Designed miniproteins, single chains. Designs and how they scored, part 107

Each design is a single chain, and the fold is of that chain. pLDDT is the mean over its residues in the fold that is shown.

## One batch from the design tools (miniprotein)

Design m3713
Fold by ESMFold2-Fast:
Structure m3713 (fold): chain A 74 residues (1-74)
Amino acid sequence: SLEELKEEMKELAKKVVDEKWKQGASPKEALLAATKKVEEYAESHKDEVEPEKLRTILGETNQFAADYLNEKAK
């Protein structure tokens, strides 16, 4: 389902941010790594979801990753 895909993408973004943060990466490096992995995951599911819906989920996931990283940086 679309909700399951969205949850999987958010969890992936969070995992990548956490891994990079533990490695001492900068916030910018952590965010770039997360967005790249989320984009790769979205591309692998492009045949399962309408392009416009996939773009919306991708945008929401990237915003979630940025918000999550900002919260960790407090």
Scores: mean pLDDT 83

Design m3714
Fold by ESMFold2-Fast:
Structure m3714 (fold): chain A 67 residues (1-67)
Amino acid sequence: MNEEIAREAERRLKEILDSLTNEKAQEIFAVGGALLVRRAREGMSLEDVERALELLKLNALQIEKIF
């Protein structure tokens, strides 16, 4: 169960990371995403993973607007 959620998180993380154009935004999202995948593997729910990915994506987009 947890491994399947972690794999889905990795897949979504990759898609979002590929959509980012700013290097600093990519770096921050990659670090946060790696931690999220680890937490998903440890038992985090898919809903919590999706919410966390959305927050990370919003932060990355905010950084893109600044730079």
Scores: mean pLDDT 77

Design m3715
Fold by ESMFold2-Fast:
Structure m3715 (fold): chain A 115 residues (1-115)
Amino acid sequence: SQKAKELSEEGLEEFNKGNNGEAKEKFKQALELDPNNAKALAGLGLIEIGEGNLDEAEKMLLKAIEIGEKQNDYEAIALASQGLSFIYGAQGNKEKADEYKKKAEEALQKAEELN
């Protein structure tokens, strides 16, 4: 939905400004309209990391990558992969942390090439 897209983009803008409360509200509203909004799932997953909800964050971020890959949403893939790299690093899983770090770098490069 166009409104879900607008809300997810507004959520990312608020997140980038450090307004995590406003960002969380926007991402939740986007997901109510479109449960498969990859940017909203990625952004909400990153906020859940900050709140210490790592299990919930991992589920959201993995779903964000799955949907982002189907939609070629490289920004969502980059954000979600950064979050998963952090989660796996915190768990001591260096192999998965390095894998998702590489995925984030590759997705960020593709996102920059398309802008």
Scores: mean pLDDT 90

Design m3716
Fold by ESMFold2-Fast:
Structure m3716 (fold): chain A 77 residues (1-77)
Amino acid sequence: LKEKYEAVVAEVAERLGFSRRLAAAVVEAAALYGEDVPEELLEALAEAFGVSVETVRRGVREAARLLREAGLLEALS
């Protein structure tokens, strides 16, 4: 389970050019909320990591997709 989760974090970081910390943060948000991450959390992550809200939103969508494909989104619910 943890190995698959770490693989998703690594794939998000590589595909989107995110730092490991930003990739981990968007994967955690996607694990908790799926694609329905609250706007306030998207804005907070954008501010904390110095990226646009759209960048965070793309990261969350990609993370949610990868978590679903790995069977992790349902396992974390």
Scores: mean pLDDT 79

Design m3717
Fold by ESMFold2-Fast:
Structure m3717 (fold): chain A 89 residues (1-89)
Amino acid sequence: MLEKALEAAEIEDPEEHQKRLEELGEEMRATKSETEIKAITAYAIAYAAELKAKKLAETDPNISEEDVEEALKKAEEYKKLAEELFAKA
């Protein structure tokens, strides 16, 4: 499940990414505890945010360092949440 969520996070199209996460959410509700679902979702969100921040920094010369740092900070917060939830699961 986590690997599928991370693969979904690599999808460039936000709508396609959201659809993939929705499908995974349905599978997770059938096979995973609430805590595990939250952990997997948080980690996938963190990974997607980190990838997006890195892409913006590399491809958009007009992006501010502040915007990139904010996105990376959000990714870090979700990663910490995911690690805490995985420790409980």
Scores: mean pLDDT 71

Design m3718
Fold by ESMFold2-Fast:
Structure m3718 (fold): chain A 80 residues (1-80)
Amino acid sequence: MSREERIATAKELAAMDVEELKKTVREALSPSSSEELVEEVTELYVEAAEKAKAAKTDEEKAAIVEETEKKLYELRKKAA
């Protein structure tokens, strides 16, 4: 992702209702992923959304998404 795409993603996450975010992630992953993986990924997105809501600069928002991408990559690698 580009820096601008990461900033946009962080703003979208910050604008989402937490319960709606949880449902969206679970629905997207549940058909092809274990319940444990779905919950771990859902928790990462919720944490990213909370951090994005607290972030005051575009640089902080981009960093939050980049860190979340790295954590998601490690979870996917472990689950593969």
Scores: mean pLDDT 78

Design m3719
Fold by ESMFold2-Fast:
Structure m3719 (fold): chain A 95 residues (1-95)
Amino acid sequence: SHMERLAAELRRMHELAVAGRGFEELVRFFREHPELGVELAAQALLVLEYAERGLDVPPALLAEARTIVRVAREVGFLEEAEELAREVLEKEKLL
C-alpha cells in the first residue's frame, strides 16, 4: 500500500541522511539541503497522519518523524512540506 511504501521510504531516508543526528544537527543539515528537508518533512507529516489512521509505525521512527516536523518549523519550510503532504493525501483520496 502507499502507507507501507511511505513508511519504508522514510526509514530508508533516515538511514541515509539523518540517522543519529540531534535537533541542532538536523537544523544545520536542512539549511544546507532545503530540497531534501522539504521532502523529508512532507514524508514525516504523512507518516504521522497514517499512524493516526492506524498504520503500525515503530516508536523510534514515529519519534524521528516528530523531530523532523519540529526542525521544518524551526527552519521555516513546514508550510511548504504541509502543502506537499496534502497533495499526496488528496491523490490517495484521504482528505
Scores: mean pLDDT 74

Design m3720
Fold by ESMFold2-Fast:
Formats: structure tokens, sequence, C-alpha cells
Structure m3720 (fold): chain A 88 residues (1-88)
């Protein structure tokens, strides 16, 4: 492959983010939940900011730190979505 274990294909990261946001928006609309929609919008904004930082990163160490931040963001987003869905 053209990428190392510490480099992710940025197009794959963008595609996964788009899919995650699309699923989240569909769930929010199905439940007619402004709280879920707000969580999806906050995730989309933060994920987009991290992807742009990844694109601009000049070292593998910087890319690794951004991937760790993205993984934490995804974990926190999933937890918050589950907490709101448990109320419905």
Amino acid sequence: GSLSDFELDVEVLEALTLITVGIGKSIARHHNSPELLKLVEEFEKKASELIERYKNAKTDEERQKIVEELNKLISEYGKKMDEVLEKH
C-alpha cells in the first residue's frame, strides 16, 4: 500500500465521517430528536476540523496524535448518542 500503519488514507477518513454523519442524521430524524441532531452536527464539525489538521500534518507523530483525538471523538460521540437513545 502507499500508506504506513501511522498514516490513514484521508479520503477513507472523509468517507467514514460522511457515512457516520449520514447514519446519525437518519437516526435523529427517525426519533424526531433535536438533541440527537445537535450531537451529530457537533461531531461533524469536530471531525472535519481533525481531518483538516490531518491533511496539514507534516510528521507521522502529528498524524498519530490526530488519529488518537479522532478515535476519542468517535468514542465520546457513540457514548452520547447511546445515552440520548436510552431516554427514548
Scores: mean pLDDT 77

Design m3721
Fold by ESMFold2-Fast:
Structure m3721 (fold): chain A 69 residues (1-69)
Amino acid sequence: MKEELDKEIDEALGLIVSGVFRSIGNFEIAEIIEELTKKGDWEGVKEVLKAANTMPEEEAVKFGKELLK
């Protein structure tokens, strides 16, 4: 039961973060975060956020696309 609430919160947070990236023009990162959130891969969302903050955008996009396989 706690897992279902955590999932809803994680989905809401993932969509908010995706929206922020869209608002600043990072559409590919936004799309990757949205798709990972839809899959319930919250660990993947966190890793893509870390990548987006620590590496070039192209490399972060590539990393996120690998997680979507």
Scores: mean pLDDT 77

Design m3722
Fold by ESMFold2-Fast:
Structure m3722 (fold): chain A 72 residues (1-72)
Amino acid sequence: SEVDRFLDAMEEYRKTSSPEDKKLLDGLIDELRRRKPKSVQEALFVMSEYISTLPQDDRDRAERLIEQINGS
C-alpha cells in the first residue's frame, strides 16, 4: 500500500538520521503503526495530530523530516 511505502521510506531515512531525528521518527512510526491509517492522507493527519503534542522545537524538526521524506 502507499502507507506501507511511506513507512518504508521513514524507516530507510531513519538509518542515516541523527539521534534526535531517530527519536522523532521512532515516535511518528510508532504512532502510525498504532493508528493503522488506511490512506496517505489519513497517515499525514495522524502524524500532524501527534506532532501537535510535541514541544515547539520538536514540532518544527518533525515537520521538516516529514517534508524531506514525503518529497523524496
Scores: mean pLDDT 82

Design m3723
Fold by ESMFold2-Fast:
Structure m3723 (fold): chain A 75 residues (1-75)
Amino acid sequence: SILEKLESLLANADSLSAEEIKAQLRALLPELPPSSQAIVEDAIAEAEANPDRAKEILKATIDGVIQLLRLQEQR
């Protein structure tokens, strides 16, 4: 599932470069709901604008999207 893919990406994020995380997020975009796609696209743009904080921004965004998807499953 998309949730398992995002959880795996977050678990491995510290061993990946910001560029590798961005590439994996771009590959997952078509599997996300439109609202989550916009969040991820905005986070990629923010990470590119702030390269010294890129991994922090991307990790926080992945965690946030995971939480949103889990909330939707509980409804």
Scores: mean pLDDT 84

Design m3724
Fold by ESMFold2-Fast:
Structure m3724 (fold): chain A 77 residues (1-77)
Amino acid sequence: TAEKVSAAAKALRERLVKEHGVPEEIADEIAEAFGKAWATRGAEAGIRAGQRKAEELLGEEMARKVRETALEVLEKM
């Protein structure tokens, strides 16, 4: 549901800021890419979109952490 997608995107954003020190603006862009892709193409597409945005903005190492965090968020929902 749209509510579930929104909740997951917010959880991802919060964890990126609090646990990984990602700046709020960048975390918002990653969470938006994740949520938009999930809403249109499903959860796997969301994870891939979030990881790609993170790689683009923060590099490969942080992109891997973003992927791991997104998977954990999905498992808890």
Scores: mean pLDDT 85

Design m3725
Fold by ESMFold2-Fast:
Structure m3725 (fold): chain A 80 residues (1-80)
Amino acid sequence: SAMEELREGARKAAQAELARLLGAKTKEELIALAEKHAAEVEEAAEYLLKAALEKDEKKAKELIEKAKEKAREVARKIKE
């Protein structure tokens, strides 16, 4: 369904952003990081899903920024 496609896209985007911030080197490292931080990836994915469904472009950008901020928060905690 369209909702399942959007949800999966949001999860992959959240995983990719976290992996980018952490400098993951291989696909296996990306998968391991996503699994280890599944809850935080899901929170970021929720913001991205809400952004995809948002009709107001300004509000959608704010939701994307919240997703990126969540990914940055998680990356900061992992680096410490």
Scores: mean pLDDT 79

Design m3726
Fold by ESMFold2-Fast:
Parts: C-alpha cells; structure tokens; sequence
Structure m3726 (fold): chain A 107 residues (1-107)
C-alpha cells in the first residue's frame, strides 16, 4: 500500500487510514529511523506533492510537525516550508557523507 492510497482513504473519513498516515509520517520524521536519507528524501518529495493538493493532508502533517517545530502549522504553505526544511537538511547530510566517502573511505 502506497502513502498516496492511505492519504486517499484518510480523506474519505477512514479513521484507521488517518491514524496509519500519522504513524508513518511520525516514524519517517524521527531521527531514529532505520531508513536511509535517500529513502526519506523520496518520501518527503512525495508527501510535499500530495500536501500541495490536499488541505486535509496538510492539516494531518501540520499536527504531527507541531511538536517538532514548536509552533502551529495551519496553512499548506507553512507545512510545505517545514517539510522542505527537513528535506534540505537530509540532502545536505547525504551530500556531506558522500564527500567524506570520496575523500577518506573511497580512494
């Protein structure tokens, strides 16, 4: 099942799908995730595209990110800005690691 399918179900009032979307996003935004930075960036890209088209999804994501950013995220634009900040942080971490691998680990 894709994130898109879960979002579509949540938008139709499926409480289980809404809860699962919340759990999935929370897990992927956690610093203790076992997923690669590349996989997280791909997920964030997909989530940002879906958020642009759905105020309901923006609301769900905003609520999950409120604790992390310490402020209310009430607009689609604010939610997208928060997701973009997370995405850029992960991209920069990935780029720095690749530079270190090239310089020190891979001759």
Amino acid sequence: MTVKELIERAKKGDKEAELKVNELISQYLSENLDVSDESLIELLDQLMEEVKESEDLAWVVGRLLEDRFGKELNTVEEVLAALERLRQARLEALRREKEREEALKLK
Scores: mean pLDDT 66

Design m3727
Fold by ESMFold2-Fast:
Structure m3727 (fold): chain A 112 residues (1-112)
Amino acid sequence: GMVEKIRELAEEAIEAVKKGDDEKAKEKVEEILRLAEESEDPAEIRAAIEELERVYRTAVEEGRYEVAVFAAEKLLEVAKKLLRLAEGEEILPAIGLVLRAIGLLLDAERLL
């Protein structure tokens, strides 16, 4: 399913980060964003947010700061999509994810 494909792309991005292949890592991150943009399922979009944050954390740990910034930028775009789909009691949690993504992006940019 879509969630499984998102997780597989994240694993490939993480392995690329660990090998210092920034271009491959960015390509996999971009594909995760594309899948999230094509989805209207909040569960699939949340999976993309979780997996992009995992790629972000690995990129920071490995000193691949350009990949970390890139992952955080795409994480913010996915979080904004989740907020656009959010209704009722889901609105405040979605706002929280957008604010978290902004914080991660600002933190990564300070490391460049």
Scores: mean pLDDT 91

Design m3728
Fold by ESMFold2-Fast:
Structure m3728 (fold): chain A 83 residues (1-83)
Amino acid sequence: MVKLEFEEGESLEEVKERVKKAAYENDRVEIVIRSSSRTTSALMAEAVKDAADELGWEVEIEFDGNTARVTVKAKTPEDQLPP
């Protein structure tokens, strides 16, 4: 498990890159996004979700005021049942 923290001023592309790098080295990434506005934290949380979607990973997003808490986890294939 690794924890990442993001603040206002980081580019969405840098956020995505850092999440993907952490995911490469770990099976779970916990992310905290701190912002002066909920809109900005939500936008950054969506960038994290995009990175997780590109990896095929599960993402959970929770808001606490203007702070977004995001958990990214590796998915296991559940629906692949070749007879």
Scores: mean pLDDT 76

Design m3729
Fold by ESMFold2-Fast:
Structure m3729 (fold): chain A 88 residues (1-88)
Amino acid sequence: IAELAEKALREAGASNVKATIVGDTLTVTGDFDGSRFSKDQAREAALEAGRKVEEETGTELTGVLVGDAYTDADGRTVIPVAVTLTLP
């Protein structure tokens, strides 16, 4: 499930993707390129990835958080996202 969720968010355009399971909650975090994505586009892409995981695994998509844009170590604008799903 975690590997599939990481794959879905990565395919949606995120880098630095990490999935974490705590109890019945799966959280997948990733970074969207702010030069290619607006906050709204990053939210839409993350939602689409979360829905795909929900459909393939029977998890329930419970939330998408889009953080404030920041500048990474290479001077690139990054939009962080977190997708939260409840395990069956």
Scores: mean pLDDT 80

Design m3730
Fold by ESMFold2-Fast:
Structure m3730 (fold): chain A 62 residues (1-62)
Amino acid sequence: MVDLAGVAQLVDAYFAAHNLVEARPGARDEIVAAVAEGLATSDAPAFDIVRAVAARYAVPKP
């Protein structure tokens, strides 16, 4: 069982490694929820799930 705090840490680490930020206020909470759902319903590696979700919310640099 994955708790939301652990998922949030994983998402934050991935964002830091790839220089990503949330596209809008609250997007981080949506990403954490989507990753948690993916981890609960899929046997895919956690890193692959985070990568797929983060790619949808990638913000282009200025």
Scores: mean pLDDT 71

Design m3731
Fold by ESMFold2-Fast:
Structure m3731 (fold): chain A 107 residues (1-107)
Amino acid sequence: GPLLERIRRLYEEVKKLAQETKKLIDEGAPKEKILETVRRIASLVGEIARLALEAHPDDPEVRELIMELVQAVSRAIDAVENGDKEAFKKYLDEILELVERLVERLQ
C-alpha cells in the first residue's frame, strides 16, 4: 500500500546516505561532517519508524524492531563522537539490517 511504498523510498535514501557516510569516513572527512550525515540518517529512520507504527499500530514485533533501531542509531552517533570508525560501521550495518527486517515485517 502507499505507506509501505513510502517506507521503501525512505529506506533507499537511508542506503544512499549510509554509502555516502562510509565514503566520508574512508576519505578522512571531519567528524562534524560525518555527524551531519548520521543526523540525516537518524531523521529518515525516525520517519520510517513513525510510518511503520501507523501501518501496524498493534504489532509488538514492529515495536521491538523500532526500539532496536533507536538503540543502533544512538550507538552509531556515540561511535562517531568517540572516533570509533569500526564500531560506527558496525552500527550503521545494524541500522540497515533492522530497517530491512522492518520492511519485510510490513509486507
Scores: mean pLDDT 88

Design m3732
Fold by ESMFold2-Fast:
Structure m3732 (fold): chain A 61 residues (1-61)
Amino acid sequence: SSEEEADKQAEENGLLTIAAVLAGTEGLPREERLAVAREVAEAQPEEIRRLYEELLEEERE
C-alpha cells in the first residue's frame, strides 16, 4: 500500500541522513552529501542501522 512505500522511503532517508552526518559532510552540496552517504551506508550497514534505531527510540520519548 502507499503507507508501506512511504514508511520504506522514510527509513531510507533516515539511514542516508545518519550516514551523511557520520561522514562529516556538513556544508557540502546535497548531491555530494548523498553520494558520500550511500557509500558509508554500504560500507557500514549494521552501524548505520543501529544508530537509526537509537534515533527512533529517542524520538519516541
Scores: mean pLDDT 70

Design m3733
Fold by ESMFold2-Fast:
Structure m3733 (fold): chain A 60 residues (1-60)
Amino acid sequence: MQYEGSLEPVEALTPLGRTTVTINGAEMDMTLARAADGEEVLAVEVALDGERRWAAFRAL
């Protein structure tokens, strides 16, 4: 499955909860979040240039 990644400000996504995704046998904690258009995306909080942002992943 391919995903399109984007960097979003922390206020751009509404966190709905945490979910666990298994990739290559490793469990990863991710945030299920809602975008302004109502779409649900998987997101990880990242620090870029000292600012918090969401790395958001949408299915292609």
Scores: mean pLDDT 73

Design m3734
Fold by ESMFold2-Fast:
Structure m3734 (fold): chain A 65 residues (1-65)
Amino acid sequence: GKEEIEYYAEAGIDNALEAGDEKTAEAVEKVKKYSLENNLSLEEFKELGAKAAEDVANGKEPNLE
């Protein structure tokens, strides 16, 4: 539910900020906001967030727009 989306997003944002990557933190925040506003499934949120994190790990910018 909402609590898991919030926890997952916070973990992703915290991890990105610790790595000095504000772009990923902002992308995760956008995905969280979009998911909550449109009442999307937790699974869809997780997949989008995981892809964004993986793109950054590979030195690429997440393109979720």
Scores: mean pLDDT 73

Design m3735
Fold by ESMFold2-Fast:
Structure m3735 (fold): chain A 95 residues (1-95)
Amino acid sequence: SALEEQKKRAIEALRKTAEKYGYPEEILEKQIKIIENSESIEEAVELIGFATQAAVEGVSPEEVKRRAREELGVSEELAEEVAELAELLRKELEK
C-alpha cells in the first residue's frame, strides 16, 4: 500500500540519520515501532514530537500515556510506546 511504502521510506531515512549522528539503538527501535503502528506518517511525526517534548518537560510516563490517549486519540498500545519513548529520551537527556 502507499502508506506502507511511506513508512518504509521514513524508517530508512531515520536509520540513516541514526547511523550518521550516533542515535542510541533503543530510541531508534521505539521510533520505528511508533512509525509502524501509526495510521499515517503525520501521526507518527506528531507522536515522536510529543514524546520528545514530554521528555524535555519531565512529564511522567503515566501522564504521557493519558495525554496521548485523550488528546491525540491513539490506542492504548501506541500510547504505551509513546510513553516508553519519552522515558528513554528523558534518561538520555539526564546523561
Scores: mean pLDDT 85

Design m3736
Fold by ESMFold2-Fast:
Structure m3736 (fold): chain A 92 residues (1-92)
Amino acid sequence: MEEVVEELYKEFKPKVEELKPLVEKAKEKVEELLKEGKGEEVREELAKRAPEQAALIKKFEEYLETDKEKAKEVAKELFDLLKEVLEEIVSL
């Protein structure tokens, strides 16, 4: 279990580095929208993807116990979903 988490971190380090600029842009956009009183728009955008994210997290947790390779694939899907959410926030 612990070894799988460490391996996932190492394998996804390039994806984390790729997402860093997008995370910073999304952060700046959220701060801008909150200053404008548009926090509800950010919450609504995040809420649209919440069920999909929850389902992927559940699959990831289940596969960590049974199938490490499937756990890695679900982790990739979670990264792709995060990228989509960040891009949608930046577009607000």
Scores: mean pLDDT 75

Design m3737
Fold by ESMFold2-Fast:
Structure m3737 (fold): chain A 85 residues (1-85)
Amino acid sequence: MEEELERELEEAKRYIREHATPELMEEMAEGARRFAAILEEQGRLEEARRFRELAERIREGDVEAALEFVELHARVLAELKREAE
């Protein structure tokens, strides 16, 4: 359901823009690194590298990288959920 995913993304982006604290950025960077490790185990190496790059930028306080992370993460999770069922 693309509409539901879109709503969740908008809410996540709004939260990030309003609460872009160093603590939130650090948590998001760690999440991106963990997700990259999962993708590496599944052989999705190109996507794993993308998430590691985003993790580094997010750790440095790049809010735009955090927004890109939530968009890409949501898309990849939707694909994994469909395949993993």
Scores: mean pLDDT 79

Design m3738
Fold by ESMFold2-Fast:
Structure m3738 (fold): chain A 114 residues (1-114)
Amino acid sequence: SMEEEIEKALKMLESDSDVIRLRAVEILSKQPPEVLAKHLEKIIPVLVELLRSEDPYIRRRAAEILGKIVEKVNDPRIKEKLTPVLEELLKDEDEKVRKAAEETLKLLKEKFPE
């Protein structure tokens, strides 16, 4: 059920594994906007950590998933907490990470133009 899926994803956010936490954020990002908005306080800190992962695959995927979250929810904490991390990723050594950060940052600035 959707409720069981959400409960499992919330537990996975507490994992010491970046891969498991990334999967949790991906599952939660696919939920309805109301469900996603309810759990942003738990999701945002995990996204900050994933965007700063030593694995460029994790950084790229976290930036892409964040873009999908930005499309669904209108919470200024996303702009305030994640903009500095995305700006750091514009200088990332991996081209795919830089591109994902650029696309997500553009979307974020479009949604919160002030």
Scores: mean pLDDT 85

Design m3739
Fold by ESMFold2-Fast:
Structure m3739 (fold): chain A 107 residues (1-107)
Amino acid sequence: SAREWVEAQLRRLVAEARALLARMRALLARLRAMRGQPLPAAVAAEARRLLLEAGILEGIYGIIVGIAKLLGVDVSTLPAHQELEALLAEIRRLAAEIERLLAELEA
């Protein structure tokens, strides 16, 4: 059904969000440890890649929610929705922290 397809897509996004969040947390810890040290270009590039991946995940989520609406599926009734919303909120918070630390370390 349309509902089953949407639920499967949201569950996939939950798994992808968890994996991205773990990578962002690890990178943030590395950036914090590098305060007062020169920032390697490779680490700055990795940080920018993770920020782009976060933006792509948000875009895919928006597309899936839009498709659900067209199919008459209320995503708020799906078990994965609340978990995905919480993960996306944490990803947004970490993305802002990574951006702030990059600006600090590149100054």
Scores: mean pLDDT 90

Design m3740
Fold by ESMFold2-Fast:
Structure m3740 (fold): chain A 71 residues (1-71)
Amino acid sequence: SEVEELLGKGDEYLLQGKPEEAVKAYLEALKIDPNSKGALNGLRLAAEALERQGKTELAKEVYEIVESKEP
């Protein structure tokens, strides 16, 4: 599915050390399936990677998106 393809792209970007591109892929997956646990988990991993790269403000924004989707 398109969602699975986008999740795979996000995971590949994380492996390449490109968490900003990973965030974009996971957000596109959420547009298609707003309840995608895979996309939410991917965004959390991307936020952790952003923090490791010193991109703390962007990481915070990504965490806020994830928390807004969790009950």
Scores: mean pLDDT 86

Design m3741
Fold by ESMFold2-Fast:
Structure m3741 (fold): chain A 89 residues (1-89)
Amino acid sequence: MSEAERLLAELEGILAQAKALAQQIKATTDRQEVLALVQQFQELVARASRLAARFLELGPTPEQLERLRELEEELIKVGQDIAAEMAKF
């Protein structure tokens, strides 16, 4: 596996974790638990940003850049879903 493929796999893992956090936030009514889960989501976004920066340093192919773009768009959508759930509190 190339370094670029490894970083994309890690980003896919972060996206899966972010989606799981969004599901947990939607399932809970405890405000303090929601705040803790949102903090975890923010930490995942920060890690994704660092991995994306490292990925770009590797000189990825156009196809790999498109995969990164799709992952970033999905992560933004997860963030929007979390924001919508927080608006209920």
Scores: mean pLDDT 86

Design m3742
Fold by ESMFold2-Fast:
Structure m3742 (fold): chain A 69 residues (1-69)
Amino acid sequence: MSPEEGDKHFEKGKKLYEEGRLVEAEEHYEKALAIYKEVNDEKYKEKIEEVLEKLIELGVEELRRVVLS
């Protein structure tokens, strides 16, 4: 997989998160993270951090839904 495929998954994940499709968003974020980690290049550290931040936001939203239901 190329870093560009990681970018596509990351963008798809963000769009799905905005649509409230949290499970699908998580799947795409995880795919993006895996691709960036496989590239093993320092220039992708910032992108890895951004994906991790989005995964944390998603986890908080999932926890909120569980606690408030």
Scores: mean pLDDT 77

Design m3743
Fold by ESMFold2-Fast:
Structure m3743 (fold): chain A 74 residues (1-74)
Amino acid sequence: VEEEVARLREELERARSAEEVIAVIRRLGDLAHPAAEDTLLEAYVRGLERFPEAAEAIRAAAQEAGRRIKAAAD
């Protein structure tokens, strides 16, 4: 899990479009693991800063991913 989270964090740093950020967010949600929570928050914040035009889509993806991670933590 930690290795997959680290890889997704690298993909986030290399992301050049809102679609790539959203893909990373969704993959963090697919992991459904508490270890992904900090990276999800980072992806959400950086995504909004870099791609404000896609704020609605980024927020929706982050909410869904966060819900899945929370369910796994509970």
Scores: mean pLDDT 80

Design m3744
Fold by ESMFold2-Fast:
Structure m3744 (fold): chain A 64 residues (1-64)
Amino acid sequence: MEITVEVTEDNGALNVKTGKVYKKGEVITLRDPRFSADGSHITGIDVETGDPVLLDSSKVKILS
């Protein structure tokens, strides 16, 4: 399963492997997305980099 997500606020998403922070307006396609138990975070694999990404659910918008 893949979802496409737009980062709506600076620091809304983090590449866990590299430590790079995504910026507002960036669009990420995630493979195998999963919600945290409290729903506050989404994790998945960035299709472009192959790296795990951690997203703040309040700072991103799911597009598809």
Scores: mean pLDDT 83

Design m3745
Fold by ESMFold2-Fast:
Structure m3745 (fold): chain A 98 residues (1-98)
Amino acid sequence: SLVSGRPPHAADDDRKALAKEVLREELRLLGYSDEEIEEILASPEKLGEVLAKLIKEEAQEIDDVDVKAAESMIKMIEELFGEKAAEKVRKALEELLA
């Protein structure tokens, strides 16, 4: 069982740290400065807006977005970055998924 004998928060903190590190590298490749990246990561609202824009641009290149993959991505964002960031991404994907 996932809840047997281990604290779930420790595993979530490790996943959040890895996700933030991956996101920092992705944002650097997109031309964001280190200072801008840290500001985005510090604000759930800004993070949600940036993630929503990135996903909209990627979804535009993918003619068939797998709805299940999109839902899994939103759940991961909620777990890693919080509900406000996930909701921004969800709304962006819902507007694209006809």
Scores: mean pLDDT 69

Design m3746
Fold by ESMFold2-Fast:
Structure m3746 (fold): chain A 104 residues (1-104)
Amino acid sequence: TVEKIKFEEGEKVVIVTSATPESLDSAVDLAKHAAEQGAEVTVVVVDEDEEKAKKGAEELRERLKDYPNVRVESAVGPNTEKSVIELGIKKGKELGADKVIAIP
Protein backbone atom coordinates (compact mmCIF):
# COMPACT_ATOMS: atom_id res chain seq x y z
CA THR A 1 0.00 0.00 0.00
CA VAL A 2 1.44 3.40 -1.07
CA GLU A 3 0.43 5.06 2.24
CA LYS A 4 2.57 2.54 4.20
CA ILE A 5 5.76 3.61 2.41
CA LYS A 6 7.37 6.55 4.22
CA PHE A 7 9.49 8.97 2.17
CA GLU A 8 11.70 11.77 3.50
CA GLU A 9 12.54 15.19 2.04
CA GLY A 10 15.61 14.94 -0.23
CA GLU A 11 15.46 11.11 -0.24
CA LYS A 12 16.48 9.57 -3.59
CA VAL A 13 13.83 7.13 -4.83
CA VAL A 14 14.01 4.88 -7.91
CA ILE A 15 10.81 3.25 -9.19
CA VAL A 16 11.11 0.65 -11.97
CA THR A 17 7.81 -0.32 -13.59
CA SER A 18 6.60 -2.47 -16.48
CA ALA A 19 4.59 -0.69 -19.20
CA THR A 20 1.25 -2.38 -18.36
CA PRO A 21 -1.65 0.01 -17.57
CA GLU A 22 -1.95 -1.32 -13.98
CA SER A 23 1.80 -0.99 -13.31
CA LEU A 24 1.90 2.53 -14.80
CA ASP A 25 -1.06 3.55 -12.58
CA SER A 26 0.75 2.17 -9.50
CA ALA A 27 3.96 3.96 -10.51
CA VAL A 28 2.11 7.30 -10.87
CA ASP A 29 0.44 6.94 -7.44
CA LEU A 30 3.74 6.01 -5.79
CA ALA A 31 5.75 8.75 -7.56
CA LYS A 32 3.17 11.40 -6.55
CA HIS A 33 3.20 10.19 -2.94
CA ALA A 34 7.03 10.25 -2.80
CA ALA A 35 7.27 13.66 -4.54
CA GLU A 36 4.66 15.21 -2.21
CA GLN A 37 6.90 14.16 0.72
CA GLY A 38 9.85 15.97 -0.94
CA ALA A 39 11.70 12.93 -2.35
CA GLU A 40 13.77 13.11 -5.55
CA VAL A 41 12.13 10.49 -7.78
CA THR A 42 13.33 8.68 -10.90
CA VAL A 43 10.79 6.41 -12.61
CA VAL A 44 12.07 3.89 -15.20
CA VAL A 45 9.52 2.29 -17.56
CA VAL A 46 10.78 -1.02 -18.97
CA ASP A 47 9.47 -3.13 -21.85
CA GLU A 48 10.98 -5.55 -24.39
CA ASP A 49 9.53 -3.27 -27.11
CA GLU A 50 11.35 0.09 -27.25
CA GLU A 51 8.24 1.90 -28.56
CA LYS A 52 6.07 0.54 -25.69
CA ALA A 53 8.71 1.58 -23.13
CA LYS A 54 8.91 5.09 -24.67
CA LYS A 55 5.10 5.48 -24.85
CA GLY A 56 4.77 4.40 -21.21
CA ALA A 57 7.45 6.92 -20.20
CA GLU A 58 5.73 9.69 -22.24
CA GLU A 59 2.40 8.89 -20.51
CA LEU A 60 4.06 9.09 -17.08
CA ARG A 61 5.81 12.39 -17.94
CA GLU A 62 2.44 13.92 -18.88
CA ARG A 63 0.70 12.51 -15.76
CA LEU A 64 3.58 13.72 -13.52
CA LYS A 65 4.30 17.07 -15.25
CA ASP A 66 3.27 19.10 -12.15
CA TYR A 67 5.95 17.34 -10.03
CA PRO A 68 9.34 19.01 -10.78
CA ASN A 69 11.20 16.53 -8.51
CA VAL A 70 10.12 13.54 -10.67
CA ARG A 71 12.18 12.36 -13.65
CA VAL A 72 10.97 9.64 -16.05
CA GLU A 73 13.15 7.38 -18.21
CA SER A 74 12.52 4.41 -20.52
CA ALA A 75 14.58 1.21 -20.72
CA VAL A 76 14.50 -1.73 -23.14
CA GLY A 77 14.71 -5.15 -21.53
CA PRO A 78 12.73 -8.10 -20.15
CA ASN A 79 9.65 -7.02 -18.19
CA THR A 80 9.27 -10.19 -16.08
CA GLU A 81 8.97 -9.71 -12.29
CA LYS A 82 12.57 -10.93 -11.77
CA SER A 83 13.98 -8.69 -14.54
CA VAL A 84 12.15 -5.58 -13.24
CA ILE A 85 13.49 -6.26 -9.71
CA GLU A 86 17.05 -6.79 -11.04
CA LEU A 87 16.87 -3.56 -13.10
CA GLY A 88 15.62 -1.72 -9.99
CA ILE A 89 18.63 -2.92 -7.96
CA LYS A 90 21.03 -1.92 -10.78
CA LYS A 91 19.47 1.54 -11.31
CA GLY A 92 19.30 2.13 -7.56
CA LYS A 93 23.05 1.53 -7.24
CA GLU A 94 23.87 3.67 -10.32
CA LEU A 95 21.79 6.62 -9.03
CA GLY A 96 22.74 6.25 -5.33
CA ALA A 97 19.09 5.64 -4.37
CA ASP A 98 17.98 5.48 -0.74
CA LYS A 99 14.88 3.46 -1.78
CA VAL A 100 14.18 1.22 -4.79
CA ILE A 101 10.69 0.01 -5.64
CA ALA A 102 9.92 -2.50 -8.40
CA ILE A 103 6.46 -2.69 -10.01
CA PRO A 104 6.47 -5.69 -12.40
Scores: mean pLDDT 83

